# Designs tried in a protein design run: designed miniproteins, single chains, continued (5). Part 34

Each design is a single chain, and the fold is of that chain. pLDDT is the mean over its residues in the fold that is shown.

## One batch from the design tools (miniprotein)

Design m17158
Fold by ESMFold2-Fast:
Structure m17158 (fold): chain A 90 residues (1-90)
Amino acid sequence: SRRLRERLERLEEATREAREYLLKNPGVVPTLEALRRIGEAGAGPEGGERAIRAVFELLSKKRNVTLDEVLDVALETARAKAEEVVRREA
């Protein structure tokens, strides 16, 4: 689907921008804002909420989580939600 491809392209770009931003602006609040933007790029406000929730679940289960692991979990969660949204719109 063209709509799914466009959402996934926006999601990849948002994740790249988030990584660059967080390398320059470390901290809890910048990280939460970046995770929200990644989720929203894939699936709107619901995507943002789910990305943040998935990362909190990761942090509750694992010590010494890296930035790349956090971004990967957010990206995977937002990607799955983007597919769900596109299927509902079809």
Scores: mean pLDDT 82

Design m17159
Fold by ESMFold2-Fast:
Structure m17159 (fold): chain A 78 residues (1-78)
Amino acid sequence: SLQQQIADLQRQIDELDAQIGALRRAREDALRDPDPELGRHHVAVLDRAIADLERQRRRLQQELEKLQKQLEQLQKQS
């Protein structure tokens, strides 16, 4: 169902948000590394991972918004 597709997308977005949050915390920890070269390397790796997950999240968010608008239109016709 459309409602189930919306719920599934929201779950996927929530999972990505949790992963992004964890990586952002790891990034903050990397910035405090006593070895500044190792810290910068870890930050660079984490920034790439965060950027990839943020791109995935944006695509799912756009799909979610389209399905939500479709559901609203169907509810108005009921």
Scores: mean pLDDT 88

Design m17160
Fold by ESMFold2-Fast:
Structure m17160 (fold): chain A 64 residues (1-64)
Amino acid sequence: SMEEIEELQKRIDEIDRQIDELTAQLDANRDDKVKRRELAFEIASLTVERMLLLMKINELKKKM
């Protein structure tokens, strides 16, 4: 339904904001290799979640 798509899109928007914040932290921590690895793992995890949500939206749109 459109309401389900809207809720999934809100979650994607939240993830995009989190990725932006983590990316800014990554840029701020250029010389801290440990911190950068931790931030990279968090960004990777959020990127996978975003991909799965986008795939779900696409499936819902095909059924409309």
Scores: mean pLDDT 87

Design m17161
Fold by ESMFold2-Fast:
Structure m17161 (fold): chain A 62 residues (1-62)
Amino acid sequence: MELHDLLAEVARIYVENGREAAEKFIEEKGLSPEERKLFDSVLKMVDTGLAEGAARRAARAA
């Protein structure tokens, strides 16, 4: 599996089940420290996207 494909799967898990589920998935994969850094970057980007979505939802509720 390409690293980029794996990162996309982690992002989907994060969006669907949250950070803890994504962290567990990464841990189960037994990634190297360098690969883990890439995953951390992707999780930060997804977290930003989720925050944006939450802000839009709050604006709609107001």
Scores: mean pLDDT 70

Design m17162
Fold by ESMFold2-Fast:
Structure m17162 (fold): chain A 94 residues (1-94)
Amino acid sequence: SKEEFEALKNEVLRLLTLALEALDAGDEATALRYLRQAFDLMLKRVKDPEAQALIEQGRAEVDRLVAAGASAEEVARAFVRTAGQVFKKLEELV
């Protein structure tokens, strides 16, 4: 529903805000934990197979960037791109 979509979007944006606050404080580990919580939340709430595939692809990309020693800023940008694609797909379904 539109209400469920708005609730999910608000919860993901809250986690992103907490991640960005942690990055500003220099706490990359806490930032990555919040971003991973946001992926887990999306996977739990999103039932559309195409949107689930986008979430899984985005999580894999974030995991690859972290393993490669990418900056927290690069990881956050990858997360934002994925969240944007997921929300665009979900908006088409409501």
Scores: mean pLDDT 84

Design m17163
Fold by ESMFold2-Fast:
Structure m17163 (fold): chain A 74 residues (1-74)
Amino acid sequence: SMEEVLEQILEILKKNKDNIELFSKEVNKLLDESGLSEEEKERLSRIAVRAYIMLQDGVPFEEIEKEARRLLEK
């Protein structure tokens, strides 16, 4: 499900907080292997990019997780 893939994206973000290149590579691999539709992959990719930007802006990870899950519900 999109929810399960989002949780994996958030885990990848935690592991790769200081490396955008590795974050992008691992998220793209996850999405490619997910079996989701192109529309669902694009939506999750947009959430992943926003989450990374929030992390770079110094937003606490707990708040990033809340916002990412909120964005998926809309």
Scores: mean pLDDT 85

Design m17164
Fold by ESMFold2-Fast:
Structure m17164 (fold): chain A 89 residues (1-89)
Amino acid sequence: MHMEEEKRRAEKAKEEAYKKTKEILKENPEKGVEYASKYLEEIARKHSPLESSGAALGGLEAMVEEGVPVSSATGVAIRGIGASIDKEL
C-alpha cells in the first residue's frame, strides 16, 4: 500500500478528466453532458475509488466552467462516485 502513489494517481486522474471533459463538451455541444457522464462512469468501473473521485471532481469543475448547470454537473459526478463505491461492496 503506497498512499503517495495513490494520491499522485488521483491528482493525475483529476487533471486528465478535467481536460478530457472540456474536450468532450466543446466537440459535442448537444450531447456533451451525456458523453462526459459515460466517460466518468467508465473511469468509475475500471479505476480505484480514489482515482474515480479525482476524475469526478475534475469532470465536475470542467462541466461548471463550460456552462453546465451546477445541479446537472453535480448529478453526473455523484453517479460516478456512487458507481465506484458500489463496485467495492
Scores: mean pLDDT 77

Design m17165
Fold by ESMFold2-Fast:
Formats: sequence, C-alpha cells, structure tokens
Structure m17165 (fold): chain A 66 residues (1-66)
Amino acid sequence: SSKKRQILSRGLAAAAQLDDSVQAMRILIIAAHHKIPINYKEFEKELKSGKKYTKEELESFIKELD
C-alpha cells in the first residue's frame, strides 16, 4: 500500500538519522516479509527534508509497518 511504502521511507530515514543500524535492519526484514519495495528517492527526500526524528517516532513507524 502507498501508506506502508511512505512509512518504510520515513522509518529508514529516522533509523539513519539516529544511527540505529539494529532498527534499520529490523525495518528491512519487516519490509522483505511484507514485500514492500524500497523507494530510494523517497528515502533520500525524507533524509534531506530537515525533519529530525525521535526514537519514539522510529518505534511508531516500525509498529505501523509490521
């Protein structure tokens, strides 16, 4: 779904900004199980957006994605 794809991009951007490789790997495993494709352009856009993510937001994205 479009919502799951957007949450995946935001979750990966949040994990990258927080330097959380464990949660990044967890997100990738969840995405693979649900067959959600990675949109690298949307990921880069989220990363460059200037928005700063919290650990709580990262956990929320993971929970919504699963």
Scores: mean pLDDT 83

Design m17166
Fold by ESMFold2-Fast:
Structure m17166 (fold): chain A 89 residues (1-89)
Amino acid sequence: SEKEKEQFKKAIELLEKVHRMVQEDAPEDELIEFVKKELKSLTPEQLEYLARALERMAEVHRKLGNEKKAEVYQRLADIAREAAEKKRS
């Protein structure tokens, strides 16, 4: 929905950047550091949205047999999930 897009704009923009970096086979360490830096500017709600979207991408890549990409998305999802919990605690 339009309201969802406005509320989660930063998370959606970060997701688009992550998708491009994964598609370009960016080094995992560079991708992780980039994401960790960007997460600091997101709200817990935006972080939960991001984590859920990254988890869905991990499942999609697993079903397609893209195990390495699935692992990267899952690791990023875990990092976003942990950041959300830490900000709520």
Scores: mean pLDDT 84

Design m17167
Fold by ESMFold2-Fast:
Structure m17167 (fold): chain A 75 residues (1-75)
Amino acid sequence: EPSKEELEKDQEIREKIVNNEPVDEEIKKKMLEIARITLETLGKTDLLPEIEEIINQLGMKVDEVAEKISELIRK
């Protein structure tokens, strides 16, 4: 079970995503978690490996990664 500190750290990472920060190791991990939940909600869990590949591109802005993910999901 996640601790309060882990949840607080998670929230900080989410704020970095909203602010269009360059994707680093922490943002990558959080984006993968968000993508997994989104795919489960949409019933498209089969796309998870392809989305993981996109998110693994470190140094790109969050918006660029999110655009690539959205393009894959809308197919």
Scores: mean pLDDT 74

Design m17168
Fold by ESMFold2-Fast:
Structure m17168 (fold): chain A 63 residues (1-63)
Amino acid sequence: SEEARREIERLLVKLYLEGKLTPEQATKVFKLLEEGKLEEAKAILRAGGASDEEIDRLVALAK
């Protein structure tokens, strides 16, 4: 949904501002979530230091 897409964008911007993702990584994760490539998205998020709770929230919004 459009609401889920906006919330994903908001959370990825938050992770960028927290220094957990670069802008390029945030863009890549957004695209991977849109394409249903959840394990690839999770790998980038984990490497950046996103919590399991943050990762699970992003994955749930992408379903």
Scores: mean pLDDT 87

Design m17169
Fold by ESMFold2-Fast:
Structure m17169 (fold): chain A 86 residues (1-86)
Amino acid sequence: SNVEKLKEIIEKLKNATTKEETLSLIREAKRVAFEALSEHLPVTRAIGEVLRLIGLEFEIERSDDITPYKEEVIELLEEIVKELEE
């Protein structure tokens, strides 16, 4: 399921050590999260969650220290998973 794919991406993000790995995982997370959210929530809410991921991706792309943004992405994806499992 898309929820299980998101859980796999979260675990990979926790273990990602490079900016390139982190950005690749965020790109995958955006696609999977939008697919999962759009199946369970109104499109406007799904778009809102994905826009938050896009904002964090932009911050990571332009930052030398990605750690705080990576942690925020993990938290956001964990909240998305929790919402989808309710």
Scores: mean pLDDT 80

Design m17170
Fold by ESMFold2-Fast:
Structure m17170 (fold): chain A 81 residues (1-81)
Amino acid sequence: SAAKLKELTQTTLAVYQQIVNSDLSTRLALQEKHSEQLTELANLYENSKTLPAPLQELLAALQKMAEEGREKNLEAKKLAE
């Protein structure tokens, strides 16, 4: 729904701003902690291609962060084997 998208966008913008302004170690920890929220927003982005261009650009950046998180989790699982 539009209300859920607005809520997730506002929450994710706050998290994104915190991540960008953090040191590298804190930034990685915050990305890991919020990977589920970033993935949910990325899925909403994929299904909401009618969003204004600036918001689409922001959501594309968040989708890239979610993809990077998934790649790290896959590498960790392979190393644990």
Scores: mean pLDDT 62

Design m17171
Fold by ESMFold2-Fast:
Structure m17171 (fold): chain A 96 residues (1-96)
Amino acid sequence: SPVEEATRAARSGDGRLAAEAAQKAIDYAMKHKGPEASRHAQVGAGTAAGAAINGRDPELMAEAAQKAYDAMVKSGGDPRDVEGARGLAEGARQAA
């Protein structure tokens, strides 16, 4: 699943692989609505932010985290999850 791919990519240390996996999770969030869409967007944002903070292609990770946040907002995510994703996107941007 896109979430499992994102989790594996985050552990690989490969920024490009992490960005691609995060984008797949974001794409899932954009096509679906409700809790599963919000979960995929949050995992995408977390994967991107974690990679940026650990010095893996910070600019690419910041872009991916922002897209994940935007996807969560558009999918109608839970307000607490949306605020969490916003914080992760901001953190990734500052690490870039």
Scores: mean pLDDT 70

Design m17172
Fold by ESMFold2-Fast:
Order: structure tokens, then sequence, then C-alpha cells
Structure m17172 (fold): chain A 70 residues (1-70)
């Protein structure tokens, strides 16, 4: 079903997020993303909230990468 596929995709994205997190040097950014990951784990069955949390995590990681580029 669509919901099962979404949950699987979210789990896969989480694994890549965790791998990306290991490359982040700023411990404050790591802590913030880890807290968001915990919230995502608790809310995986909430389709709207889980997507919002994943995009928020991606935004934080993206900003950190952009900061390093600058």
Amino acid sequence: SSMEKRKKENDTRLKFIKASLEQISDPKVKKEVEELIEQFEKNQDDDILSKELLYKIGTILGKEIAKQHK
C-alpha cells in the first residue's frame, strides 16, 4: 500500500541521514539532528509529521553543507 511504501522510504531516508550526520563536524548540529531523528522514530506512522521532520532534517544538513562550501 501507499502508506507501507512511504514508511519504507522514510526508513531508507533515515539511514542516509544518519550516514550524512557522521560527516558533520559541528556537534551542535549533530545533536539537533539526532533529536529530530528521535521525533521521527516516534512519529513514523504520522504521514504528515514524519515528512515534515524529514524535510526539516534535510534542511538543517543542507544548510551546514552550504556553510562549509562558503
Scores: mean pLDDT 77

Design m17173
Fold by ESMFold2-Fast:
Structure m17173 (fold): chain A 72 residues (1-72)
Amino acid sequence: GAALKEKLKEAAEFAEEVKARVEKEAEVLDAFGVVVGDTLIAYVLLADGRLLIVTKKGDEVKEEVVPIESLL
Protein backbone atom coordinates (compact mmCIF):
# COMPACT_ATOMS: atom_id res chain seq x y z
CA GLY A 1 0.00 0.00 0.00
CA ALA A 2 0.90 3.68 0.23
CA ALA A 3 2.77 3.25 3.54
CA LEU A 4 5.09 0.61 2.03
CA LYS A 5 5.81 2.85 -0.98
CA GLU A 6 6.74 5.73 1.34
CA LYS A 7 9.06 3.44 3.37
CA LEU A 8 10.74 2.13 0.20
CA LYS A 9 11.35 5.72 -0.94
CA GLU A 10 12.86 6.57 2.47
CA ALA A 11 15.13 3.49 2.22
CA ALA A 12 16.27 4.49 -1.30
CA GLU A 13 16.99 8.07 -0.16
CA PHE A 14 18.96 6.74 2.84
CA ALA A 15 21.08 4.53 0.55
CA GLU A 16 21.77 7.53 -1.74
CA GLU A 17 22.92 9.61 1.27
CA VAL A 18 25.28 6.84 2.46
CA LYS A 19 26.60 6.32 -1.11
CA ALA A 20 27.30 10.06 -1.55
CA ARG A 21 29.26 10.14 1.72
CA VAL A 22 31.29 6.99 0.91
CA GLU A 23 32.07 8.10 -2.68
CA LYS A 24 34.15 10.98 -1.25
CA GLU A 25 36.66 8.43 0.15
CA ALA A 26 36.22 5.21 -1.91
CA GLU A 27 34.96 3.88 -5.24
CA VAL A 28 31.37 2.58 -4.97
CA LEU A 29 30.18 -0.13 -7.40
CA ASP A 30 26.54 -0.26 -6.23
CA ALA A 31 24.26 0.90 -3.43
CA PHE A 32 20.88 -0.41 -2.31
CA GLY A 33 18.41 0.48 0.45
CA VAL A 34 15.81 -1.72 2.14
CA VAL A 35 13.32 -1.35 4.98
CA VAL A 36 12.76 -4.05 7.61
CA GLY A 37 10.02 -3.12 10.06
CA ASP A 38 11.02 0.30 11.47
CA THR A 39 14.68 -0.05 10.41
CA LEU A 40 16.33 1.37 7.26
CA ILE A 41 19.31 -0.57 5.91
CA ALA A 42 21.76 0.68 3.27
CA TYR A 43 24.13 -1.71 1.48
CA VAL A 44 27.10 -0.12 -0.29
CA LEU A 45 29.39 -2.36 -2.35
CA LEU A 46 32.95 -1.04 -2.62
CA ALA A 47 35.36 -1.68 -5.52
CA ASP A 48 37.76 -3.46 -3.11
CA GLY A 49 35.14 -6.18 -2.44
CA ARG A 50 33.92 -4.89 0.94
CA LEU A 51 30.24 -4.36 1.72
CA LEU A 52 29.29 -1.48 4.01
CA ILE A 53 26.03 -2.08 5.89
CA VAL A 54 24.46 0.95 7.58
CA THR A 55 21.36 0.48 9.74
CA LYS A 56 19.18 3.34 10.98
CA LYS A 57 16.39 3.00 13.54
CA GLY A 58 15.06 6.41 14.52
CA ASP A 59 18.15 8.47 15.41
CA GLU A 60 20.37 5.41 16.07
CA VAL A 61 22.85 4.64 13.25
CA LYS A 62 25.18 1.61 13.18
CA GLU A 63 27.81 0.77 10.54
CA GLU A 64 29.40 -2.60 9.75
CA VAL A 65 31.89 -3.60 7.03
CA VAL A 66 32.04 -7.20 5.77
CA PRO A 67 33.84 -8.89 2.84
CA ILE A 68 31.23 -9.61 0.14
CA GLU A 69 32.50 -13.22 -0.23
CA SER A 70 31.20 -13.89 3.33
CA LEU A 71 27.64 -13.29 2.01
CA LEU A 72 27.87 -15.25 -1.27
Scores: mean pLDDT 81

Design m17174
Fold by ESMFold2-Fast:
Structure m17174 (fold): chain A 64 residues (1-64)
Amino acid sequence: AMAEREARIARTNRFIGEVLREIGDVLDEEIKKNLPKEESDKRFKQLNEKLVARIRAEDARDAA
């Protein structure tokens, strides 16, 4: 149904927006605060782990 597709698109758009915001926050800190590469790498690793966990959760939810 169209309502299901619209809900899924809205959910995906919110998730993408959250990820882009977190990426922007890390980049902003790296640029403005001269973050050491090791700290920057650690934050990107944490963000990647959160992203993978969220993708797996969405895949589990959308499993037929």
Scores: mean pLDDT 71

Design m17175
Fold by ESMFold2-Fast:
Structure m17175 (fold): chain A 78 residues (1-78)
Amino acid sequence: SAADAAFRQRMDKFKEEAIKAVKEMLKQGVDPKLAFEIEKGVLDVFVAVTRLYEPEVDPALLEAIAKEIEEELKKVAE
């Protein structure tokens, strides 16, 4: 759907920015686990808000994209 496509584009943008944030934190000497947990916290808030307030977004798509971003952030932080 158009809502799902728009959501995917927003989350792709979020993923790029979150990866950059983790890389910058690591470059500044922040602990990898802490860098991951900070950005995962931001992701969890986005997921919760979308689940509660954007009922047109497919829940399965939301869960799949959130998992993809979490796994990518974990890989960048190791």
Scores: mean pLDDT 85

Design m17176
Fold by ESMFold2-Fast:
Structure m17176 (fold): chain A 63 residues (1-63)
Amino acid sequence: ADIKRVIERVEKRFDLPPGAVRIEKGKEPGEYIVTFANKSKIFRGIKSAEELEEKAIEFIESL
């Protein structure tokens, strides 16, 4: 997944400043760590940038 582009889209979606959302690759392929508001969630089995974006949006909306 293109992490930088996903971060930009998620931040624009919620009118957040640059750097408000962090997404990092995890230890395994398809594993990503999304951090927002000092909370983190690990997502596994991510197959595309679109899926990563969807999961990040869902995570932020759950807070």
Scores: mean pLDDT 84

Design m17177
Fold by ESMFold2-Fast:
Structure m17177 (fold): chain A 77 residues (1-77)
Amino acid sequence: MSPEEQLEALEREAERLLREIEENRYSPAEIQAKVRELQARGGAIIDAYPDDEALIARVTEIMTRFHERAQKRLAEL
């Protein structure tokens, strides 16, 4: 897959997971597991393209926004 395709897939997965979390489909433990899984995918993209500063910045932005929203949801449970 191209870096752009991987980035688009990551963003789609993050948004889908946030929707499912907001719909109360997961327990707190399941949410934590899903957050770790998505973070691992983001890290793998960064590891594959370590010299692409723009891509790294975009992956970091996606993961930071996802993490903040997931943490807010966990705090409400």
Scores: mean pLDDT 78

Design m17178
Fold by ESMFold2-Fast:
Structure m17178 (fold): chain A 89 residues (1-89)
Amino acid sequence: MLSEEQIEEVERLLEEAREALERGDLETAREHLLRAIEILEKGTDNLEVQILIGVALLVYGVYLAVGDERTGLEKALELLEEALEKAKE
């Protein structure tokens, strides 16, 4: 179970990643999403959260491989937002 402080940190990281994507700052978005993944993965053993993280990484990797990192990061962000909601349960 994530602490309230960990939940707030992940929420902030995902919001900052969204803002970075809007600005076209893919490096900052990537860094914030990877930090959010680290907190979620280490903070919970919830299988649904682990699956959503795995799918987010897979989707990101596929879009990166075809030269569309922005779409990959946007889709990963949506999956990680869902993972955070599951981690609150």
Scores: mean pLDDT 86

Design m17179
Fold by ESMFold2-Fast:
Structure m17179 (fold): chain A 68 residues (1-68)
Amino acid sequence: SMTEELKREIDRLYQQAAEALRKGDTLTASEYAVEILRIAREHPDDEEVQRLAAEKLAELAALNRELG
C-alpha cells in the first residue's frame, strides 16, 4: 500500500539522518529530517505516517541532544 511504502521511506530517511548525526554532519541530517517532515505534510490524513514521522523526528532530536 501507499502507507507501507511511505513508512519504509521514512525509516530509510531516519537511518540516513541518524548516521549523519553520528558522523557530526548536522546539515545532512537536517536535510533528511526536512524530507520526513515533507512526507508528513503531504499525507496529513494518514495516521500511521503521521505517527511514525513524529516518532522518528523526536528520536533524531533526542540523538542530536545526546551527541551535542
Scores: mean pLDDT 90

Design m17180
Fold by ESMFold2-Fast:
Structure m17180 (fold): chain A 85 residues (1-85)
Amino acid sequence: MVEELRAEIERRAPEFEEEVKKEVEKLKDEDISEEKYEELVEKIKEGKMEYVPKAGAVVALLTGDLELGYLAAAHGALVGEKLKE
C-alpha cells in the first residue's frame, strides 16, 4: 500500500542523511539539471545503487530541501531493491 511505502521511505531516509549531505557538498558548485537527475534514476533502475545518494543530493539541490533529498534517496533505494526481485 502507498501508506506502507511512505512509512518505509521515512524509516530508511535517516540511513542516507550523511551520504546525501556528502554528495550535496561535492555537487553544490556544479550545474545541476533535471536531466542529470533522470540519468541517475536510470542507473538506479539498472541496479547501480551507488547512485542513490547522488540522486538524493540532486533532488536536494534542485528543491533547496535536504529532507526531500533524503526521502528521494530512500525511495530510489527501495525501487532499486524491488527491481532486483
Scores: mean pLDDT 77

Design m17181
Fold by ESMFold2-Fast:
Structure m17181 (fold): chain A 86 residues (1-86)
Amino acid sequence: GRPPEETRHLSEEEREEILKELLALPSPDAAATALVQLATKKKIHPEDVLEIAKELLKRGVLSEEEVELLEEILEARKKVEEKLKE
């Protein structure tokens, strides 16, 4: 299926701003928590969440396992939304 228009894709500049905010948090755990909240609240498009997570992985803030968990969270939320719409 096509992605819904509910959440817009971020520009390169907007992704950098979110990355800077996450990197400015006092700990890697705080950054991971903030990114999970963005994913679970559907504030950012799933593809953009994954790209931000990959950048945080590249910078050593997130682990590969945390990126996989975020992917699972996004899939679970997508399935719940699909189930509600049928």
Scores: mean pLDDT 72

Design m17182
Fold by ESMFold2-Fast:
Structure m17182 (fold): chain A 99 residues (1-99)
Amino acid sequence: GSVVSDPMTLDQLRDLARQLSRDDDPRVRRVAQIAYRVVQAVMDGDDDTARRYAREGADFLRSQGYDVVADNVIGSADRGDYRSAASMIIGGAYMMRRR
């Protein structure tokens, strides 16, 4: 049988970002804090702020060599899909944590 994975909710993404914002790696903390701000802005109905923080997350990911993830974050933000943008930023934090 195939493993079925459901996309994470905004509440789940916010809680995960909050947890990662306490990581020992300052890069992981930075990315998690940005993801938290994206999710919070979406929950507040502030699309301009969500897009701004999504782009900040993408720029930071690119500065760390995660160009493909950064491009995908920007692409999702440009489509107004900030949940996917936040999810990919959190994915970038996990990639950094694994070196």
Scores: mean pLDDT 82

Design m17183
Fold by ESMFold2-Fast:
Structure m17183 (fold): chain A 109 residues (1-109)
Amino acid sequence: MIDPEKAYLLTAYQKGIEAVNEFVKEKDYETIDIIERAYAADPTSVEGRLRALVVAATAYLLKEQGKPKEEIIAEVRKLVDELLADPSKARQYAIEVGKKILELEEKKK
């Protein structure tokens, strides 16, 4: 009855917002600057907001997987460049990161 792709997309949105709030609280300005770069390309659009949330959710996922800070920064910088080159990929990347986050959260139970 529940569409799994919609569940993944909503998870990416929720975790993206939570991740931004946590990075601000931690004063992780380097990660925030990368997220803002994705948003600043079109800050008034739904696509701009989705790109920023995908980047934030990806940073959260990599941090939860225990990746070192330098690897997280490198991966999210690459992701921003990919999303700025092809904004149409934002929805697919949101579904993929949301799925991985849900799988990770299920393993914590």
Scores: mean pLDDT 78

Design m17184
Fold by ESMFold2-Fast:
Structure m17184 (fold): chain A 80 residues (1-80)
Amino acid sequence: KKEEILEAIRILEERILLEKAFNTDDVGTKEFNERVKKAEELVDEYAKEMGIEKPEKTPDLSDFDIRRRYLELLRQKLEE
C-alpha cells in the first residue's frame, strides 16, 4: 500500500513537470494519461482515509503549486 501510494505520487509529480515544461494540461500518451488518472484516484482515496484535505485554489497560487503542496502533504503523512 505505501509503495503503491509513493509510485502514484511520483507519477503525478511527473505529470506536473510535463505540463509545466509544455505549458499545457494536455500532455502524454493515452497510456500515460490513464496511469495518471489511476494515480489521482489512489492518492485521493488515501487522502480521504488519512483526513488530508486538498489545498484550495487561490489567485496567488498556480495550479502546479496547489498540486505540489497536496502531494507533499501526502508524502509527509506516509512517513509518520
Scores: mean pLDDT 74

Design m17185
Fold by ESMFold2-Fast:
Structure m17185 (fold): chain A 75 residues (1-75)
Amino acid sequence: MEAEKEKAIEEAAEEVRKIGEEYGLSQDTINGRVELVRAGGRAAAARVSPEETKRIMEQMVNVAKNSAQIIADSR
């Protein structure tokens, strides 16, 4: 169960990094966003099931993609 939660968090963190790289964000911005996703994911995982953790991580990835698009469009 804990391994499943950690896997979901790390998969989301890696996806957020790939999104940041795809949209040309700076390495400092990418690293900061990855750490926020890990911290937020672990905080959420402490209170919910592994399945709900996966849903939360999917939503965090979607938010990261949407915000990266906004940043790219604002250049």
Scores: mean pLDDT 81

Design m17186
Fold by ESMFold2-Fast:
Structure m17186 (fold): chain A 81 residues (1-81)
Amino acid sequence: VERFERWAKEAEERGDKQLAADAYVGIALEYLRQGNAEKAIETLKKALELDPNHPSAERVKKAIKYAEEGKFDEAVKALAS
């Protein structure tokens, strides 16, 4: 998580919103694997706010919905597809 947080901060400092969004998706995947749905959902929402036109935006939205339903395995699969 800490490595992705550093990556996200560096990307934001460089103005690379897509790279920052990718880093936040990585952080959210770690939270989903830990069963921390609340932090995963918050992190995925931040990724969408940084780059709402990201190629993975639909997968991120689907992952948020699965995480809100407590379906962590489905949320991880949605992000990995």
Scores: mean pLDDT 75

Design m17187
Fold by ESMFold2-Fast:
Structure m17187 (fold): chain A 84 residues (1-84)
Amino acid sequence: ATASATLTTSSGEKVKVTINYDPEKKTATVTADKPELVKSISTSPFNEEENTFLVTVQFKDGSTYVLTVKLEGDKLTVESIEKL
């Protein structure tokens, strides 16, 4: 399952983040279309009660975003985006 979101850095750059979930390995892989602007990307453990996990994207300019990602069957959706 795959979902994507576009995040805007403090410098005004738009970065597309793509999230892929492997149901056999129960792992998420996150990539950015402008990886040179990204300091780090991390994922939380999967929450089996809510069927969600968190993706934290830190940009080199100091912008940080937390995405709440929901898995429903074979569909992956970005439920919310919070700027820290």
Scores: mean pLDDT 82

Design m17188
Fold by ESMFold2-Fast:
Structure m17188 (fold): chain A 103 residues (1-103)
Amino acid sequence: MQPVITQSPSSVTVKEGGSATLTGTVTNASPDARWVSLYRMRADSDPELVASQPLTSQTVSFTLSGLTPEDSAVYFVAAVPSPDTALEDALAIGEGTVLTVVP
């Protein structure tokens, strides 16, 4: 069965210098789904790898702290075979989180 990620929250707004936590829950993990990675997608760039964690638990959380307005973007949690996998090659991708950082 294909792996599935449920990502939360769908949107979050924080003040500059604040923190946000994004969570992905992986179901039906395949033997190839060894990592969970966080990707950032900004309007003028390709998806950028932000962080990776080994998939040792069904639920993985990423905490972003010291946020600046430049961190405002759509963030995706994805199940991947390796920590350096591009988002387009991910095994499963969450619905995304719209992060807004206000000055």
Scores: mean pLDDT 83

Design m17189
Fold by ESMFold2-Fast:
Structure m17189 (fold): chain A 80 residues (1-80)
Amino acid sequence: MEVVLLVPDGISDEDIALLKEAVEKNDTSTDDKTAKGLEEAGFRVISKHSTHLTVRLPDGTVVDLSVGEDKITIFGGAVG
């Protein structure tokens, strides 16, 4: 699976690597499965939408991510 990172300034490379590892190691075919995998990796899923998830990173930064065919896009964000 390809992971595309379109993240704002201020997100650490470590948190980006943890997100990529979590989504690559877990079943991401549905938002529920993606949310479970992220929570097991130490992220907090704030909300689930029909097109994306809103997730809080360990550093407090909030990002949006969407799961697609063989591709996950991480986008949006605000310093927490």
Scores: mean pLDDT 68

Design m17190
Fold by ESMFold2-Fast:
Structure m17190 (fold): chain A 118 residues (1-118)
Amino acid sequence: SMITERIRRLAEEIRALLPSATVAQLQAAYDVLMKGLEEALKKAKEQGDKELAFRLEIAIGMALIIRGVYNLTKDPSLLPVGVEFLLDKIVELSEIAPREVQEILLKGVEEALAILKA
């Protein structure tokens, strides 16, 4: 619960920074948040949590679709949309995740915030 509250707080800090972020910062933030979800998926599978693994796979798949649309259109307005989508899914999934998965998701959010504050 303390980790989940911290994730929510850091996600709000990240959202506030998105309008002023550079393309490079948005791409790097997307990459570390995605890495966090992929590591969380690996942990959920190792623990046999099929429901959490499925929800993580859906979140990752949808995020890849957003990135795919960006790659086709080169529309920079889609970059903050991708980061915001990942943050929304990380916050949502942290509420149902066990502590070890929550810690993985928190690390990704902390790394994304550090990128956007640089």
Scores: mean pLDDT 91

Design m17191
Fold by ESMFold2-Fast:
Structure m17191 (fold): chain A 82 residues (1-82)
Amino acid sequence: SYSLEELLKLSNGVYADDGLKAAYKYLLSQGINAKFVSAETLEKEGNEATKVKVTFEADGKKYEVITEKYGDKYYVVSVKEI
């Protein structure tokens, strides 16, 4: 698991109250105006998603963004062009 300091570094200071929102906000911060394709819960605690994989598409490319929950916020921990 990541510390808050590591999460802030990985996410370049971008976070949101929802994993999908955090992923979208991160891509926008990088100049990528992406369209949502799908979301998958990778890990959960009870009924709450704690790790989410979100797939987006822009300009014929697909982006896989992984977000993790810390406290009440989600942080981007990985971005991969697929």
Scores: mean pLDDT 86

Design m17192
Fold by ESMFold2-Fast:
Structure m17192 (fold): chain A 81 residues (1-81)
Amino acid sequence: MLSREEVLELLRELEEYAFDWIDGKISEEEFLAKAEELISKLPPELQAIVREMLERVLASEDPEERRRIVMAAAFRIVQLL
C-alpha cells in the first residue's frame, strides 16, 4: 500500500497538471491522460474523491472556480490521511 507521503506526492503532481491545464500550459487531453494515470495509483477511496473533482472542474467555465474545486479536493484528501 502507498504511504501517506507517496499519496501526497501523487496529489501534488495532480494539482500541478490541473493548474497547468487551467493556465493553458497543457491541453485538456494531456491533463486528463495524466490525471487518469495518477488516479489509478491512488487507493480506491481517494480515487472516488478525485473523480468527483474532475467532474466538477470540467463542468466549470471559470478558471478561478476551477482552482477552488481542485484545492478543495486536495484539502479534503489531506484531512483523510
Scores: mean pLDDT 84

